# Designed miniproteins, single chains, continued (4): the designs that were tried, part 80

Each design is a single chain, and the fold is of that chain. pLDDT is the mean over its residues in the fold that is shown.

## One batch from the design tools (miniprotein)

Design m14779
Fold by ESMFold2-Fast:
Formats: C-alpha cells, structure tokens, sequence
Structure m14779 (fold): chain A 77 residues (1-77)
C-alpha cells in the first residue's frame, strides 16, 4: 500500500492511474480516500483525469464518488 500511495504522486499520469486502480482493490481507508481525491484534483491530462474519475465512481466512500462526479462534469463542459 505505501508504494501505491507514493505512486499517486508520480509525474506520469498513466502511472498514477494504474496506482489508483490497484488501490481500489485494497480495503477502504481514510488515507486512501484522501490521497485519491487529492490526486484527481491535481490531474491535468483530461483523458487520464476522465479515466480516473470514472474508476472512482465505484469507490465505497461517498466523498470520493462525489468528487469523481464533479470532475467528470467539469471535463464534459
């Protein structure tokens, strides 16, 4: 988990997306939810940001799902 959380801050948006996908397979935690929300807000590549937001819509934390829905709405505008 520690290595995956560090990968969320990687300069390559594709590496960040892969790390987020792997984190979603792990048990829920406040640290994981906060890290995913922070990363989604920081993502600048619109294609990668959309892919991540779609992935996060399946997250068990309603705060993460709300942020993903907000980001998708921004990308659709």
Amino acid sequence: METLLAALDHPDDVVRLLAAHELLKLPWSEEKAAALIRMLRAMTDPLVARALAELLLKHPDPRVRAEAARRLAELAA
Scores: mean pLDDT 73

Design m14780
Fold by ESMFold2-Fast:
Structure m14780 (fold): chain A 79 residues (1-79)
Amino acid sequence: DVADPDAPLTPEQRELVRRFVEAYLAGDLKKASELYQELLSRGVSPAQLYRAMAEEFRRLGHDELAEKYEALAKKIQAL
């Protein structure tokens, strides 16, 4: 696999990803959906979002979820 180094997310985008992951883990699907649309509107691709989610899950100690979303990001990037 070729590592394509996308520019890192802005601090504002990273904060939105943190809020999205928090809403997702809390089961707040309405809030998660709103944050997902905001991230897409700011130019975050689905692959970037899944990588950022994996990083955030890992930071929070959810290693199994991190591995799952890393795998999903790779699958989407390969399409």
Scores: mean pLDDT 77

Design m14781
Fold by ESMFold2-Fast:
Structure m14781 (fold): chain A 68 residues (1-68)
Amino acid sequence: DLEKELNKVLGDLLIKQGEEILAKGKESGDKELIERGYKALLKGLELLSEVNEEESKKKLEELKEEAK
């Protein structure tokens, strides 16, 4: 399905962007960047849960706990 393929690509891109933003935020101590990084990661994992629900749900739950 084209929709599943698109969601996988977009999810992977958001996760990569989120990881980069989060790493920069942690390096600089910028709380706003850290929040933006977590939000991007959460969005990416939500998209991936539509395609690979089991793997993505585990990652999503882990990140939700870290973002507390």
Scores: mean pLDDT 75

Design m14782
Fold by ESMFold2-Fast:
Structure m14782 (fold): chain A 120 residues (1-120)
Amino acid sequence: SEKLKEAIKIVEELIKKVEEIKKKIEENRDDPEKVLELVEELYKIAQEKGGEVVDLVAEIDPEVVEEVQEIHKTLVDMINEFKELLENKDYEKANEVILKKLDEVIKKLEEIKKRLEEKL
């Protein structure tokens, strides 16, 4: 299915983008405002591209709708926790929380990709 192939490519691009943002966060760990900006940029991209994946494959794989919503919730919860840790000036823990949550997002995206590839 061409829709499955297109969705897989979008998921691959999202995985790469999360990995790129994760690297930039590690490079900017002493700049919490920049880290927050990077995470908010990732949230916007994930919302747009997650919507495209849902539009392409929701009829083929209805479970993708719930998984994309779960990824969005993970990113929102991560941003909120990061903001709370910044208010407490716990910058080291703030960075660790983001990096851990981004690894969880990558794992979920890889699971979605694998399931979509099995339906080709």
Scores: mean pLDDT 86

Design m14783
Fold by ESMFold2-Fast:
Structure m14783 (fold): chain A 79 residues (1-79)
Amino acid sequence: GPSKLEKAKAEVRKLIEEIRASDLPESVRQGGITLLELALKSKTAEEMAEDLRAVGEWLASQGDDATAARLRALADELE
């Protein structure tokens, strides 16, 4: 079956599409998508967990607590 890293990348791709379809402010959508696309370039589960936590903290600061919680949970699964 897929590795934890591959499963996390698949979930991040789904989150990018959910953010794109959301009613979040355009600046938050563009920023979130850009940061998550950078996270998809992570080569290890550890790097991806760190990147997802950083993106989650940024999204929470922008008011997207729901996506932030999902990213934190995904990062915790990678450790």
Scores: mean pLDDT 87

Design m14784
Fold by ESMFold2-Fast:
Structure m14784 (fold): chain A 58 residues (1-58)
Amino acid sequence: SLEETIKFLKDNGYEVPEENKEKVKEAMELAKGSKQVILDMLETDDAFREKYGIKKIK
């Protein structure tokens, strides 16, 4: 689910602002629902973080 994905990302050092939750749904569609694929893209691609408005906090 979207909430589970956001929590997973937060547990791994990424914060999703409330205004960008809908953008995370688009990222989930791109990743075929895989939370791990989203995390891997966030770790390796600065442009992916900027596009979906996800911030690295740790």
Scores: mean pLDDT 78

Design m14785
Fold by ESMFold2-Fast:
Structure m14785 (fold): chain A 89 residues (1-89)
Amino acid sequence: MIDYSKVLEEIREYIALYKKIHGPLPEPTEVSEEYRNFLLKYSKGDLKKFYQAYLGAMFFELRQKGPEYLGDAMRGIEEAVKEIEELLK
């Protein structure tokens, strides 16, 4: 079982670091939207599992590539973080 509180904290730390270096996160690209739609399609029917898988994939990429990965970030990463925080309350 993954500790999503720690995952969310670390993702927020990457977002904060990116914002400190570059300013606001870039607008999502069509490529980012297609990847998000792919994940949504294959996780349909369980919203919590969808966001857990989405955050897990993002966390893995951030660990490999650092905060610069957020420059190519998939659509709705901040929104996904917010939705998971609400689900974990």
Scores: mean pLDDT 62

Design m14786
Fold by ESMFold2-Fast:
Structure m14786 (fold): chain A 67 residues (1-67)
Amino acid sequence: MTKEELEENAREDIEAARSLLPRAATSATSFAAAAILAVAAIYEAERAGNKELEEEGRRLLEEIMAL
């Protein structure tokens, strides 16, 4: 994967996880999916060297885990 592909994948995973947030509080499946996507986004952003995107993913994971 190129850096650009990793950043694009991270952004897509963040958007997908955010779309699941309304259901994550009441659905174990949506919670698990949102958490997995947020972790994937953090990993992809870290590999891409994009600190801002990595921090966005970590904030999203904190939001999910606070549900």
Scores: mean pLDDT 83

Design m14787
Fold by ESMFold2-Fast:
Structure m14787 (fold): chain A 80 residues (1-80)
Amino acid sequence: AKKLVEEGKEKYEEAKKAAEEAKKSGSQQKKTQALGIARNTYGHLLTISLKLSELGDKEGAKEMEEMAKEAYKLAQELEA
């Protein structure tokens, strides 16, 4: 359970850094790559949330679900 939460947090931080670099560079290619990372992170975090919920870790599941929503918002910002 702890490893899944740590993996989710690492993935989200990676997505945030990629998005920030894409915004700073103004590169369409970097924006497309960052968008892909954000979308993949959203799906990954939802999967972790479901697994934690099945294991009875309601608190960890909720944390991952909220983080997934933030990754989704990150993707929406990159699409604009």
Scores: mean pLDDT 81

Design m14788
Fold by ESMFold2-Fast:
Structure m14788 (fold): chain A 83 residues (1-83)
Amino acid sequence: LAERLLEEAREEARRLGEELAKKNGESPEYGEKAEEALERLSRSVPGFDGEYFLNEMPEVVREPVLRVARRLAEAGRELRRLS
């Protein structure tokens, strides 16, 4: 169960990273920041906070990354509940 939630969160993180990279092709700096943040989120599961770091990002990048962070935090809580 918990493994399934983590897999879904990681897949969503990769998908959002690809979409942000394509959507912000004209603004490479935003794409790079989004990709870096999603990579950190995917590796830091479970218990990743990192919202303080995300506050320094532009809003265009920040909202999608926060959405992924929330899903990873939820997966982390489920893992702690099962342990």
Scores: mean pLDDT 56

Design m14789
Fold by ESMFold2-Fast:
Structure m14789 (fold): chain A 91 residues (1-91)
Amino acid sequence: DEEEALERFLRKLEEIGRLTQEAKENPEKVVELAKKAAELAREAARELEELGYPRMARGLLVMAGNELIETGKETKNEEVIELGKELLEEA
């Protein structure tokens, strides 16, 4: 069901956005929260691919990767920038 897949995509993007916003507000936890966001993105992408929506899965990894790169730049954390780049390469 394409509508169900789109709802899952949007929910996971919203959750990833929440985690990255929390990371920006908590410098001591930025790497931990970024890793949680990356794992959530990978898990959600796998779920979308299993449902038959590989383009949507790839889109999620691209959007999450870019969000992590932005978060890493704003927090000046190279490890978080590298996590974002890894998601883009997986897309």
Scores: mean pLDDT 86

Design m14790
Fold by ESMFold2-Fast:
Structure m14790 (fold): chain A 91 residues (1-91)
Amino acid sequence: ELEKELEEFEKNREELLASSVAEQAKRFEELLKKLEAAPSEEERKEIREEAELELLEERLARAKEGADPARVAELERLAEEHKERIREEVE
C-alpha cells in the first residue's frame, strides 16, 4: 500500500531533518514523489530499496564532512549490522 510506504519514508526523513541535512531531505522528498507517481508495487519496492541505501550512504558522507565522529561511528555500525543481517538470512 502506497500510504504505508510513504509513512516509512517519512520516518527516515524526520531523522535526516534532525541531522540538519536540508539538501538530503530535498532528495528524499523527490523519492517520495516518485513513489506517489509509481502505480506499480514492483516500482515502489525498487524505489524504496534504492532510497534506503542512498539515505544511509548520504548520511554517512555528510557526517564525515561535518567531522562528527559519534554520528559517523553510529552510521558505520548500522551499515555493518545491515550487511551481517543479510548474510545471516541467506543461511
Scores: mean pLDDT 65

Design m14791
Fold by ESMFold2-Fast:
Structure m14791 (fold): chain A 66 residues (1-66)
Amino acid sequence: SEEVLKRVEQAAEEMKKYPELKELADKGFENVRKALEKSPEVAERAADGFIALVKKGIEGYEKKKK
């Protein structure tokens, strides 16, 4: 369970390198944290989804890099 939060923190830190994505990273982390209070399994799914979105978001942002 705590390991799930650490994975999400790492993904959020990567996203925080882009100032425009900092708020999104914080909200994503908080959503996973709240999901963890309900169920570790739900939190793992939420974390995987967030990490996938982070990777796709960063990739998209880098492709648009000016």
Scores: mean pLDDT 73

Design m14792
Fold by ESMFold2-Fast:
Structure m14792 (fold): chain A 73 residues (1-73)
Amino acid sequence: SMQEELEKLKKEQKELNERVLEAVENGDKETLIKIVDELEEQAKREIKEKGLPQELLDHLEKQKAEMIAEIKA
């Protein structure tokens, strides 16, 4: 069900945030950008495979843009 898919996505996002925070603390912008790019690639694949709504894709792309902007600042 959609509820289970969202729960799984949320947990995966938390694990990733853990790695991102570690890279941020080290000031490793290169690694951060690489992680963000990998995430977007995985998210786009998942959305395409499962036929998820465009709204979810737009939301994820916006989050990526915000993260990259914060890394570059």
Scores: mean pLDDT 74

Design m14793
Fold by ESMFold2-Fast:
Structure m14793 (fold): chain A 105 residues (1-105)
Amino acid sequence: SELLELEDRVIEEARKKALELAEKGDVVKGFEEAYRFIAEEFRKAGYEELALLAEAYLLALRGAPLEELAELIRRAVGADPETARELAERLLAGAEALRAAEAAR
């Protein structure tokens, strides 16, 4: 599958970028750069929905409002409003956990 080969390559490069910044103590920035790279590569390859989903993760890391994040997720995966909101809440919780972990170092 061309998509799976692209995903493997993009995720591997994103992981390398995240690890380089994590080694410097900037874990959250590492994830931001990783998701930015993922969004850019998927958009370049024509996978707009996957690019929008990666952008949703990036916005969650930046503390975007729940309503804005839910709408972006709805557009990305075609989910109903309630499912999109639940996914947005989960992404924001994950982002908060990452910020808390970095602050504890």
Scores: mean pLDDT 83

Design m14794
Fold by ESMFold2-Fast:
Structure m14794 (fold): chain A 76 residues (1-76)
Amino acid sequence: SLEEEVKELVKRVFEEGEEALEEFKEFLESLPKEDRLTVTRGAEEAVKEYLEKNPEEFKELPVLKEMEQAMTEIFA
């Protein structure tokens, strides 16, 4: 599903950083506006789940803020 694809990409952003973030942005830009709410929900769920399982690694990650900014800019 689209939500699962978003969750996989978000996980890759945490694991690979900037390169995966670029792929995530390209993916978002390829989607019709009707899917934006589904994408936003999937990304929020993935971030929440990953941080809950890896809290010690995600104190204040720049990649988290970069991903949030990308979501905001692409969906604006």
Scores: mean pLDDT 71

Design m14795
Fold by ESMFold2-Fast:
Order: structure tokens, then C-alpha cells, then sequence
Structure m14795 (fold): chain A 119 residues (1-119)
């Protein structure tokens, strides 16, 4: 399905972002990888409820990654912007396949991330 394909692409981006943050915060990177494993189980089960939980978990994890990168002076401004841009792209793709209720939540997260990048 288009949603499952979008979730799988989102997981791949989260794995890349976890790897990028590992030198700065290995404990946070490990937590992100734990969430990725949980999301993979939800996607494998594939019920509408599991896919809803997967999407919401991925969106929340992307927000946490952007906030963690922004809070650490060891993360360069260039890398901070790149991480935020990748998170925005993933959230935008997920929003295209989300339910109307999920779209509202994702649009709110996108607005928050865009406001942070504009600052």
C-alpha cells in the first residue's frame, strides 16, 4: 500500500538520523532505534490501528530528533537545518497518506518545525 511504502521510507530516514546523532548522544540514538523496531512490528501487523500508531510514533520521534539536535551546541547550525529539512520532508509525505485527523496533527508538527527553521 502507499501508506506502508511511506512508513518504510520514513523508517529509513529515522535510521539515518539516529546514526547522525549517535556521536553526540548514543543513548538517544539507541532510544530512536528501539522506537524504529516497535514501528517495524506495527507495520508488519498492518491493521489500520497498528498503521495509525506507527504513523503517530514516527511523527513524534521526528519531532524529538529535531528538538534534540536543536538543543545541543555540538550539532552545527548546518546539520541542525539539514535534520529539520529531512524531518519536514518525511512528515509531508506521511501527511499525504494520513487520515483527516492524522493530517491535522501532522500539519501542526510541520508548522512547528518550519517556524524553528525560520528562526
Amino acid sequence: SALVAALERAIAVLEELAARLEPVDPAFAAEVRTLIAFVRELVARGTPADLDTALRTLAGTLEAIVERAAADPRVSPEERDAIAAEAEAVLRELARHASPAQQAELDALLATLRARRAA
Scores: mean pLDDT 84

Design m14796
Fold by ESMFold2-Fast:
Structure m14796 (fold): chain A 62 residues (1-62)
Amino acid sequence: MGELQALADAIIEAVRAGDRVKALELLIQMGDAMLALPEADRPAASAFQGELMKRIQKIRES
């Protein structure tokens, strides 16, 4: 989770900065990190990713 949190924080900063290339690269890294998680942690990670996507959408709507 700490690794996902660090990636999420970096993604939000990239989105706010308008750096679409960096945001996309970090989203790919998050996807890879989620696939590497134990099966027991995947539902929580999926919920975390859903909240991150909602935050990104709100920033884009601003």
Scores: mean pLDDT 79

Design m14797
Fold by ESMFold2-Fast:
Structure m14797 (fold): chain A 60 residues (1-60)
Amino acid sequence: SLEDEASLAVQEMGDELRKAGVRLTDEDIRRLQQVVNDFLETGDLEGFKKRLEEIRKEAI
């Protein structure tokens, strides 16, 4: 399902952040929650993945 693919993308991001030794800030977590909520409302998996990648790149 799209939700399963979204969950996998979050897990992969989490693994990359742990490997890089990066801890998300409270602001990063709020931004991530907004991205998740937007996906739950729109079903836009590609937009979700793109926004996750932007957060990852900014954090690392």
Scores: mean pLDDT 80

Design m14798
Fold by ESMFold2-Fast:
Formats: structure tokens, C-alpha cells, sequence
Structure m14798 (fold): chain A 93 residues (1-93)
């Protein structure tokens, strides 16, 4: 179910952020296209951002997952982005 996917995604995000000592409540700016697509506010927490990567992956939306990974790289969260990049297949062209 969608609820189970979201719960698992959030738990995985919490564990990953804890592993690297990153504050899950750190806010990041959300690009306009992502705000429109997912009905998100202008800023989301790093926990919410990483959870969305895992949710997108479980739903087979590798494009959205990789866009979020790219945002994490752009914001300087290299270790978190690298861990996500290891697991999530790149979208087909």
C-alpha cells in the first residue's frame, strides 16, 4: 500500500541521516517544478527530501528519485547522495 511505502521510506531516510550524523530537520529549498509536482512548500526538511527519494524508488519513479539525488548533490550532501546513488537505478533516456 502507499501508506506502507511511505512508512518504510521515512524509516530508511531516518536511518541514513543518522548514519552520517546529518540533522533530519535541516531545511532545503524546493525547486518550483518539484513543488508543483508533489504539492510541496518552498522548503522541506532533509528527512522529507530523502524519504521522497525512497518513496519514488519503491514506486518505480527513477526519474524523480534521480532529480532529488541531483538536488542533494547540488546542496552539498554528497555522502547522503552517494548512498542513494548506489541503490537507485538510473532512469532510461
Amino acid sequence: SLEEIREKARKRAEELLKKYGVDPNTEIDVPEWLRILYNLPEKITLLEAVALVFEAYERGDYFTAWQLISILYAKGYYEIADELAKEIPKPKP
Scores: mean pLDDT 82

Design m14799
Fold by ESMFold2-Fast:
Structure m14799 (fold): chain A 64 residues (1-64)
Amino acid sequence: SSMERKLAEELLKEFESRLPSMSDEEAARWRVELYTTLRKNVSTEILEEVALRVERLVVERDAA
């Protein structure tokens, strides 16, 4: 649904904005909380899309 995508995009945007200032431990905790929240509120399809985008963001940060 549009509300599920809105929630996923808002949480992903917050993670992306905070990621550059996070330690690896903080980023790992944020990922767990993000996925836990999404599992309760969005479809598996949207969760999988967000997980791929999160993985890309973390890899890009670690490559910098």
Scores: mean pLDDT 84

Design m14800
Fold by ESMFold2-Fast:
Structure m14800 (fold): chain A 70 residues (1-70)
Amino acid sequence: ETVMSYITKPERTEEDYKEALRIAKGHLEAAKSDLEEAQKNGASTETIIAKKLSVIGDQEDIKLIESLLK
């Protein structure tokens, strides 16, 4: 059960979505950087695939948050 919930009429505020979006964008930037570094360092195919999946996941998360905010 929820203890001391601040949720009343709106499920979430626009501020909550904006914060989530900023966090997700930061995570995507880190994931892209990690993928680029792995590729530059000649990492294994397995590692590159894992990094690509991480980037895709972050992109999907951002799209979902953006659709909820609009």
Scores: mean pLDDT 74

Design m14801
Fold by ESMFold2-Fast:
Structure m14801 (fold): chain A 63 residues (1-63)
Amino acid sequence: AAAQRAAMEAIAIKASRLVLDGKPLEEVIRFAEQAAEAAGLTPEQRQRILDAVRTVHKAAEDA
C-alpha cells in the first residue's frame, strides 16, 4: 500500500515535469503507462495517473 502510493506520487511528479518541459502529451502518456506497469499498479491506479497527466497538460496549454 505505502510502496504503491509512493510509486504513484513519483510517477505523477515526473509526468507533470515532462508536461511543463513541453513534451508531447503522447510521450508523457507513454512514460506514465510504462512506469505504472513497471511499478505493478492496478488498472484503476494507472487510470488515475493518466487522468492527472491529461489535466496537467490541459492546464499547461491554457497558460
Scores: mean pLDDT 79

Design m14802
Fold by ESMFold2-Fast:
Structure m14802 (fold): chain A 103 residues (1-103)
Amino acid sequence: SEIEKLRLQADMLFIAAASGMLLAARRLGDEETRERVAKLVKEYATASPEERIKILEEMIEIGKELLKKAADDPVTARIVEAAIETLERAREIEEKLLKLEEE
């Protein structure tokens, strides 16, 4: 079904983006941000559709914080930029899924 395909796509995008953010945090030595991302990944697995959108918005804001910290590290900055773009795509899919579940 269309819903099953979109759900799988959103989950795959979230995992990919989270992996990128965890890598970026490790590269920057930012253990606090790494722990924040890991907590949100765990919360996403059991979250409601509305809670998933909020988690994605929080992840995007964390990504913006990491991007500022990576100002002198172009490789890490590129990883973070890709993760933010991927999270924004995941959010669009989750918003679409929410509308489809409401008819």
Scores: mean pLDDT 89

Design m14803
Fold by ESMFold2-Fast:
Structure m14803 (fold): chain A 100 residues (1-100)
Amino acid sequence: MKWSKEEVLEAIERLVEMVEEHREEFEKLAEELLPKLPKEVREEMERLIRRTLESLGVPEEKTEKVIEAFLLSAAGQIVYNGVPAEEVLERLRKLMEQME
């Protein structure tokens, strides 16, 4: 089912709230997991998320928090669950397409 702009913005707000509420835990996990994320995967995810959120008029401050949350989630999936980086990128591309 395709997402409405309102649903996307609400999801972004919830994600930003989660990052703010769990900031200390996110910082700790970021220090542990982000160095293990492949550079190419990180850069492509950042580009894709930034492009999509900018097209929706999302402020840079919120965009940065969304990027952090997605990078941390991706790193966790790769490191803890053994999900291939390519599969994580494919899932992200599909999600961003639903927001267009």
Scores: mean pLDDT 77

Design m14804
Fold by ESMFold2-Fast:
Structure m14804 (fold): chain A 97 residues (1-97)
Amino acid sequence: MAAEKVREAAEHIAEAAVAAEEGDLEAAREHLEEAERALREAEEAGADEDMVKLLRRGIELAREAIELAETDPFEAEILAAMAVIAASVAKLAAERT
């Protein structure tokens, strides 16, 4: 079901953001790759366009957090928090029908 893939993508976005905040950039990148894979599978399964947009935004925010983690940790922390919020909203929406 598309909802399962939305949840999977959201969980990986949140884990990527947390790993980036903890300075584990290798784990953060691995979770980001899994999030992108789950998002593709969600789109193929017919996930709602608004959920896809929200997950894509979460992936972008997590990617920026990873890129800035060493050069601008304060901005990286803000971006990571925003990625977690986007992921949480998508997961909550996927669990409600």
Scores: mean pLDDT 84

Design m14805
Fold by ESMFold2-Fast:
Structure m14805 (fold): chain A 74 residues (1-74)
Amino acid sequence: MEAKIQELLEEFQREFDEILEELKDDPEKRQQVLQVAQETMARIVELIAAGAPVEEIQKVIDEGLEKMREIKEE
């Protein structure tokens, strides 16, 4: 389970970095994506501390990434 959580966090970071790189010339969208990423990470940390299932952590990551992609496409 710990290895799966680490894998999910690494994938989240890779996707986040790619989105930020694509938005390097759009400071407003970049700020919005950073805000979503911070909120998503705070929720992930709370879930890990509470001993939540990996499936719940996965859903939070997926939701955060979806919101960031929506900001990028607007």
Scores: mean pLDDT 82

Design m14806
Fold by ESMFold2-Fast:
Structure m14806 (fold): chain A 65 residues (1-65)
Amino acid sequence: MLKQVSTALRAMALAVEAPGVEVGRVKGNTLTVYYDPEDERGREAAERIRELGEAAGLKVELVEK
């Protein structure tokens, strides 16, 4: 869906501002987000991406680097 694609693009934009976060591709209905648990900004960005993705109907998996 276009809404889910838009959410993935926004998530990637957030990841650019937080080098401790890397956004994977949407596989089926699941978005995987990799984050550095020792980086406070990375943790915050990962949580924001999770909330945004879930609001758009995606399943979001947070994975520690």
Scores: mean pLDDT 70

Design m14807
Fold by ESMFold2-Fast:
Structure m14807 (fold): chain A 55 residues (1-55)
Amino acid sequence: SPERVEAWKRTLEEAKEFVTPEQYERVKQILLEAARRQFTPEEVAALEAYIEKLD
């Protein structure tokens, strides 16, 4: 759902602020793998685009 995608974007923003760059890379990998199991391909693509923009 769009609301869940927005919640995951917020989690990524907070992770980037509060963890080291190396930890953030691992958090991104874990979240993207989890997202691929829970979201549609379009929602995963939107999340990947957001990560790219955030980086």
Scores: mean pLDDT 78

Design m14808
Fold by ESMFold2-Fast:
Structure m14808 (fold): chain A 71 residues (1-71)
Amino acid sequence: ESAAVIARARELAAEGRLREAAAEVARALGRQLGAPELGERAAELVLEHGLEEGVARALALLAPAAEAALA
């Protein structure tokens, strides 16, 4: 689930593995939304803004798309 992925990403970031943390978030979101491109965008935001801010921005930006995809 997304919360567990975020927790794992924080662990990776704490180990200095930010690229892997971004990849974990991207993979989970892309798979959950059925759109790898959205996951790649999430990874870009994490790398650009840092893990905490990047994840928050990605979730806020992609949440409406997820809602629409489920409708």
Scores: mean pLDDT 70

Design m14809
Fold by ESMFold2-Fast:
Structure m14809 (fold): chain A 105 residues (1-105)
Amino acid sequence: AEEEAKKRNAELLTIEAELPGGGRLTIQAIVVGEENGKIEAEVTAVELDPPGADTLRLEGGRLVLTTENGLVTELRAEARIVGAAPAHDADPVLEIEVKNAKLTK
């Protein structure tokens, strides 16, 4: 993610959120556009560590988020599950919606 952002001369975005029950979500993305507090980015990595389950890794997809005062107020992301078999109609995609996540640039 960081190496890819440097290669593109683009801003790397890291979003961290704590899941209910003590799990963790980390999203890394490259900023594609920013306008009026809305950031659009290309997802490079997602790590989902739900409480009591194995860590899931996802890659590729799109991220749109709204930020106020350095905090993420809305986040929508789509990413493909790594190692999943391709579906007939589409690759398995996870849609993620989070509010009040921590943003690091």
Scores: mean pLDDT 65

Design m14810
Fold by ESMFold2-Fast:
Structure m14810 (fold): chain A 86 residues (1-86)
Amino acid sequence: ERERRQKAANYLTAGALQGVAALLEKSPEAARSFADNYIRAVELEPEVLPQALRLLENFAKEAESLGYTEQAEIVREAIERLRELG
């Protein structure tokens, strides 16, 4: 369905912008928004699960390397939730 694919793409785009904000502003709220948007994208379009997991994993590694423990934990929780779905 075209509408589901478009909504999933919109969630991935919104999530990516929040992921950038989470790293630049050290924002746990932005990390949560990044994670939530990516979960919603996967719920709408399960085919994006591998892409979502890759991007969330990359974020978690970056946050961990920067010492952003809270942001990394938020995203790791989302990764665990998504792995249970796929």
Scores: mean pLDDT 84

Design m14811
Fold by ESMFold2-Fast:
Structure m14811 (fold): chain A 74 residues (1-74)
Amino acid sequence: MARERVEAGFAALRAARAQGGSHGLPLTKEDIRALAEMAEERGDELTARQLRYNIAFLEKGEAEADRLLAEWAA
């Protein structure tokens, strides 16, 4: 479900924070963007949206990411 995919993305971000970044497997912004592009190419809109949310969170912060969620929910 979409919620579980969002939670997986947040778990990755939390792991990155807990490790001080770069220690372990946090995924870079570029890695997440590449995965989003692959999901879009496959037509997996749900996964693409989840990954785009994580990119927005990393680049613009929580407020912009939440704005995207509101747009997708409307």
Scores: mean pLDDT 65

Design m14812
Fold by ESMFold2-Fast:
Formats: structure tokens, C-alpha cells, sequence
Structure m14812 (fold): chain A 87 residues (1-87)
């Protein structure tokens, strides 16, 4: 879907901006780097519904990093994405 691919492109741009945010801890930046790797894997997923679910979880991860800066929630969201990619 064009919408899903646009969302993944937007997520990539937002994650790259977060890597350059001086207010983020090194641990949070490490999670952002992991999210970028998972996004690259998501681009290779041919199932549109699964790719869409991962795109939405990445968007939720970005929102959590920007607004809440919650390491525990960020780690749990990345785990959910990894579990979906193993399915």
C-alpha cells in the first residue's frame, strides 16, 4: 500500500532526526538505531498487513521516544516488532 510505504518513509526520517537529538540518552539512541534496522527489515516484508502493523508500531515507538522518553515502553515496542518479523 502507498500509505504504508509513505508511513515507513516518514518513520525513517523521524528516526534519523532522533539520532541527532542532543537531549536523548545514549541508551535511547541505541534503541533508535535498533528501530532503524527493524524498519529496513520491514521494507522487505511482502505481506501488506504485516508491513502496515510494523509501520504503526514504529510510529508508536517514535511518539513514545519524543513525548514520554520511556525506555521500558520503547524496549517493549521494539520486542513486539521483532516478534512480528519472526512470524
Amino acid sequence: SDLVDRLLELNEQELLKLLNDPSLSDEMKSLVQEALKLLEQAKQVEDLELRGQIALLLTTFIFNVEVNKDLKVSKELLKQIKDLLKS
Scores: mean pLDDT 89

Design m14813
Fold by ESMFold2-Fast:
Formats: C-alpha cells, structure tokens, sequence
Structure m14813 (fold): chain A 67 residues (1-67)
C-alpha cells in the first residue's frame, strides 16, 4: 500500500497536472525514486506538457519545494 506521504504527493501532482491520472502519477514517483525515465514515463511527461529534458526526479523536487 502507498504511504500517506506518497498519496499526498500523488494528489499534488494530479492537482498541478489535470491530464495526469493517479496511476500515471505513481509511475512518475516510482521513476523519480529509481532515477530512471522509461519510454512510457516520457509519454506521460509529454502528455502533461513537461519537456523531455526534465526528469521525473526534477519534477518531484520542484513540487516538494513549493510546499
């Protein structure tokens, strides 16, 4: 099961990026933690308007700095 912190972070990702599903947000978090960007995660980033030059880890770091 997801922790309260992970659920909160997923909620913040979905609030900031309305096109993002909770399942896709979890994939972004998993990729950020592994410091890896798969082709599937790159498609998610493109869908929500994030440049491919920005990694999932950088995106999560930005959100954490806003709170």
Amino acid sequence: PLTDFELWLIDKLVEKYPKLTREEAKQLLDSARANVTTPEVREILKKIGVPESVTPAQLVEEILKEV
Scores: mean pLDDT 79

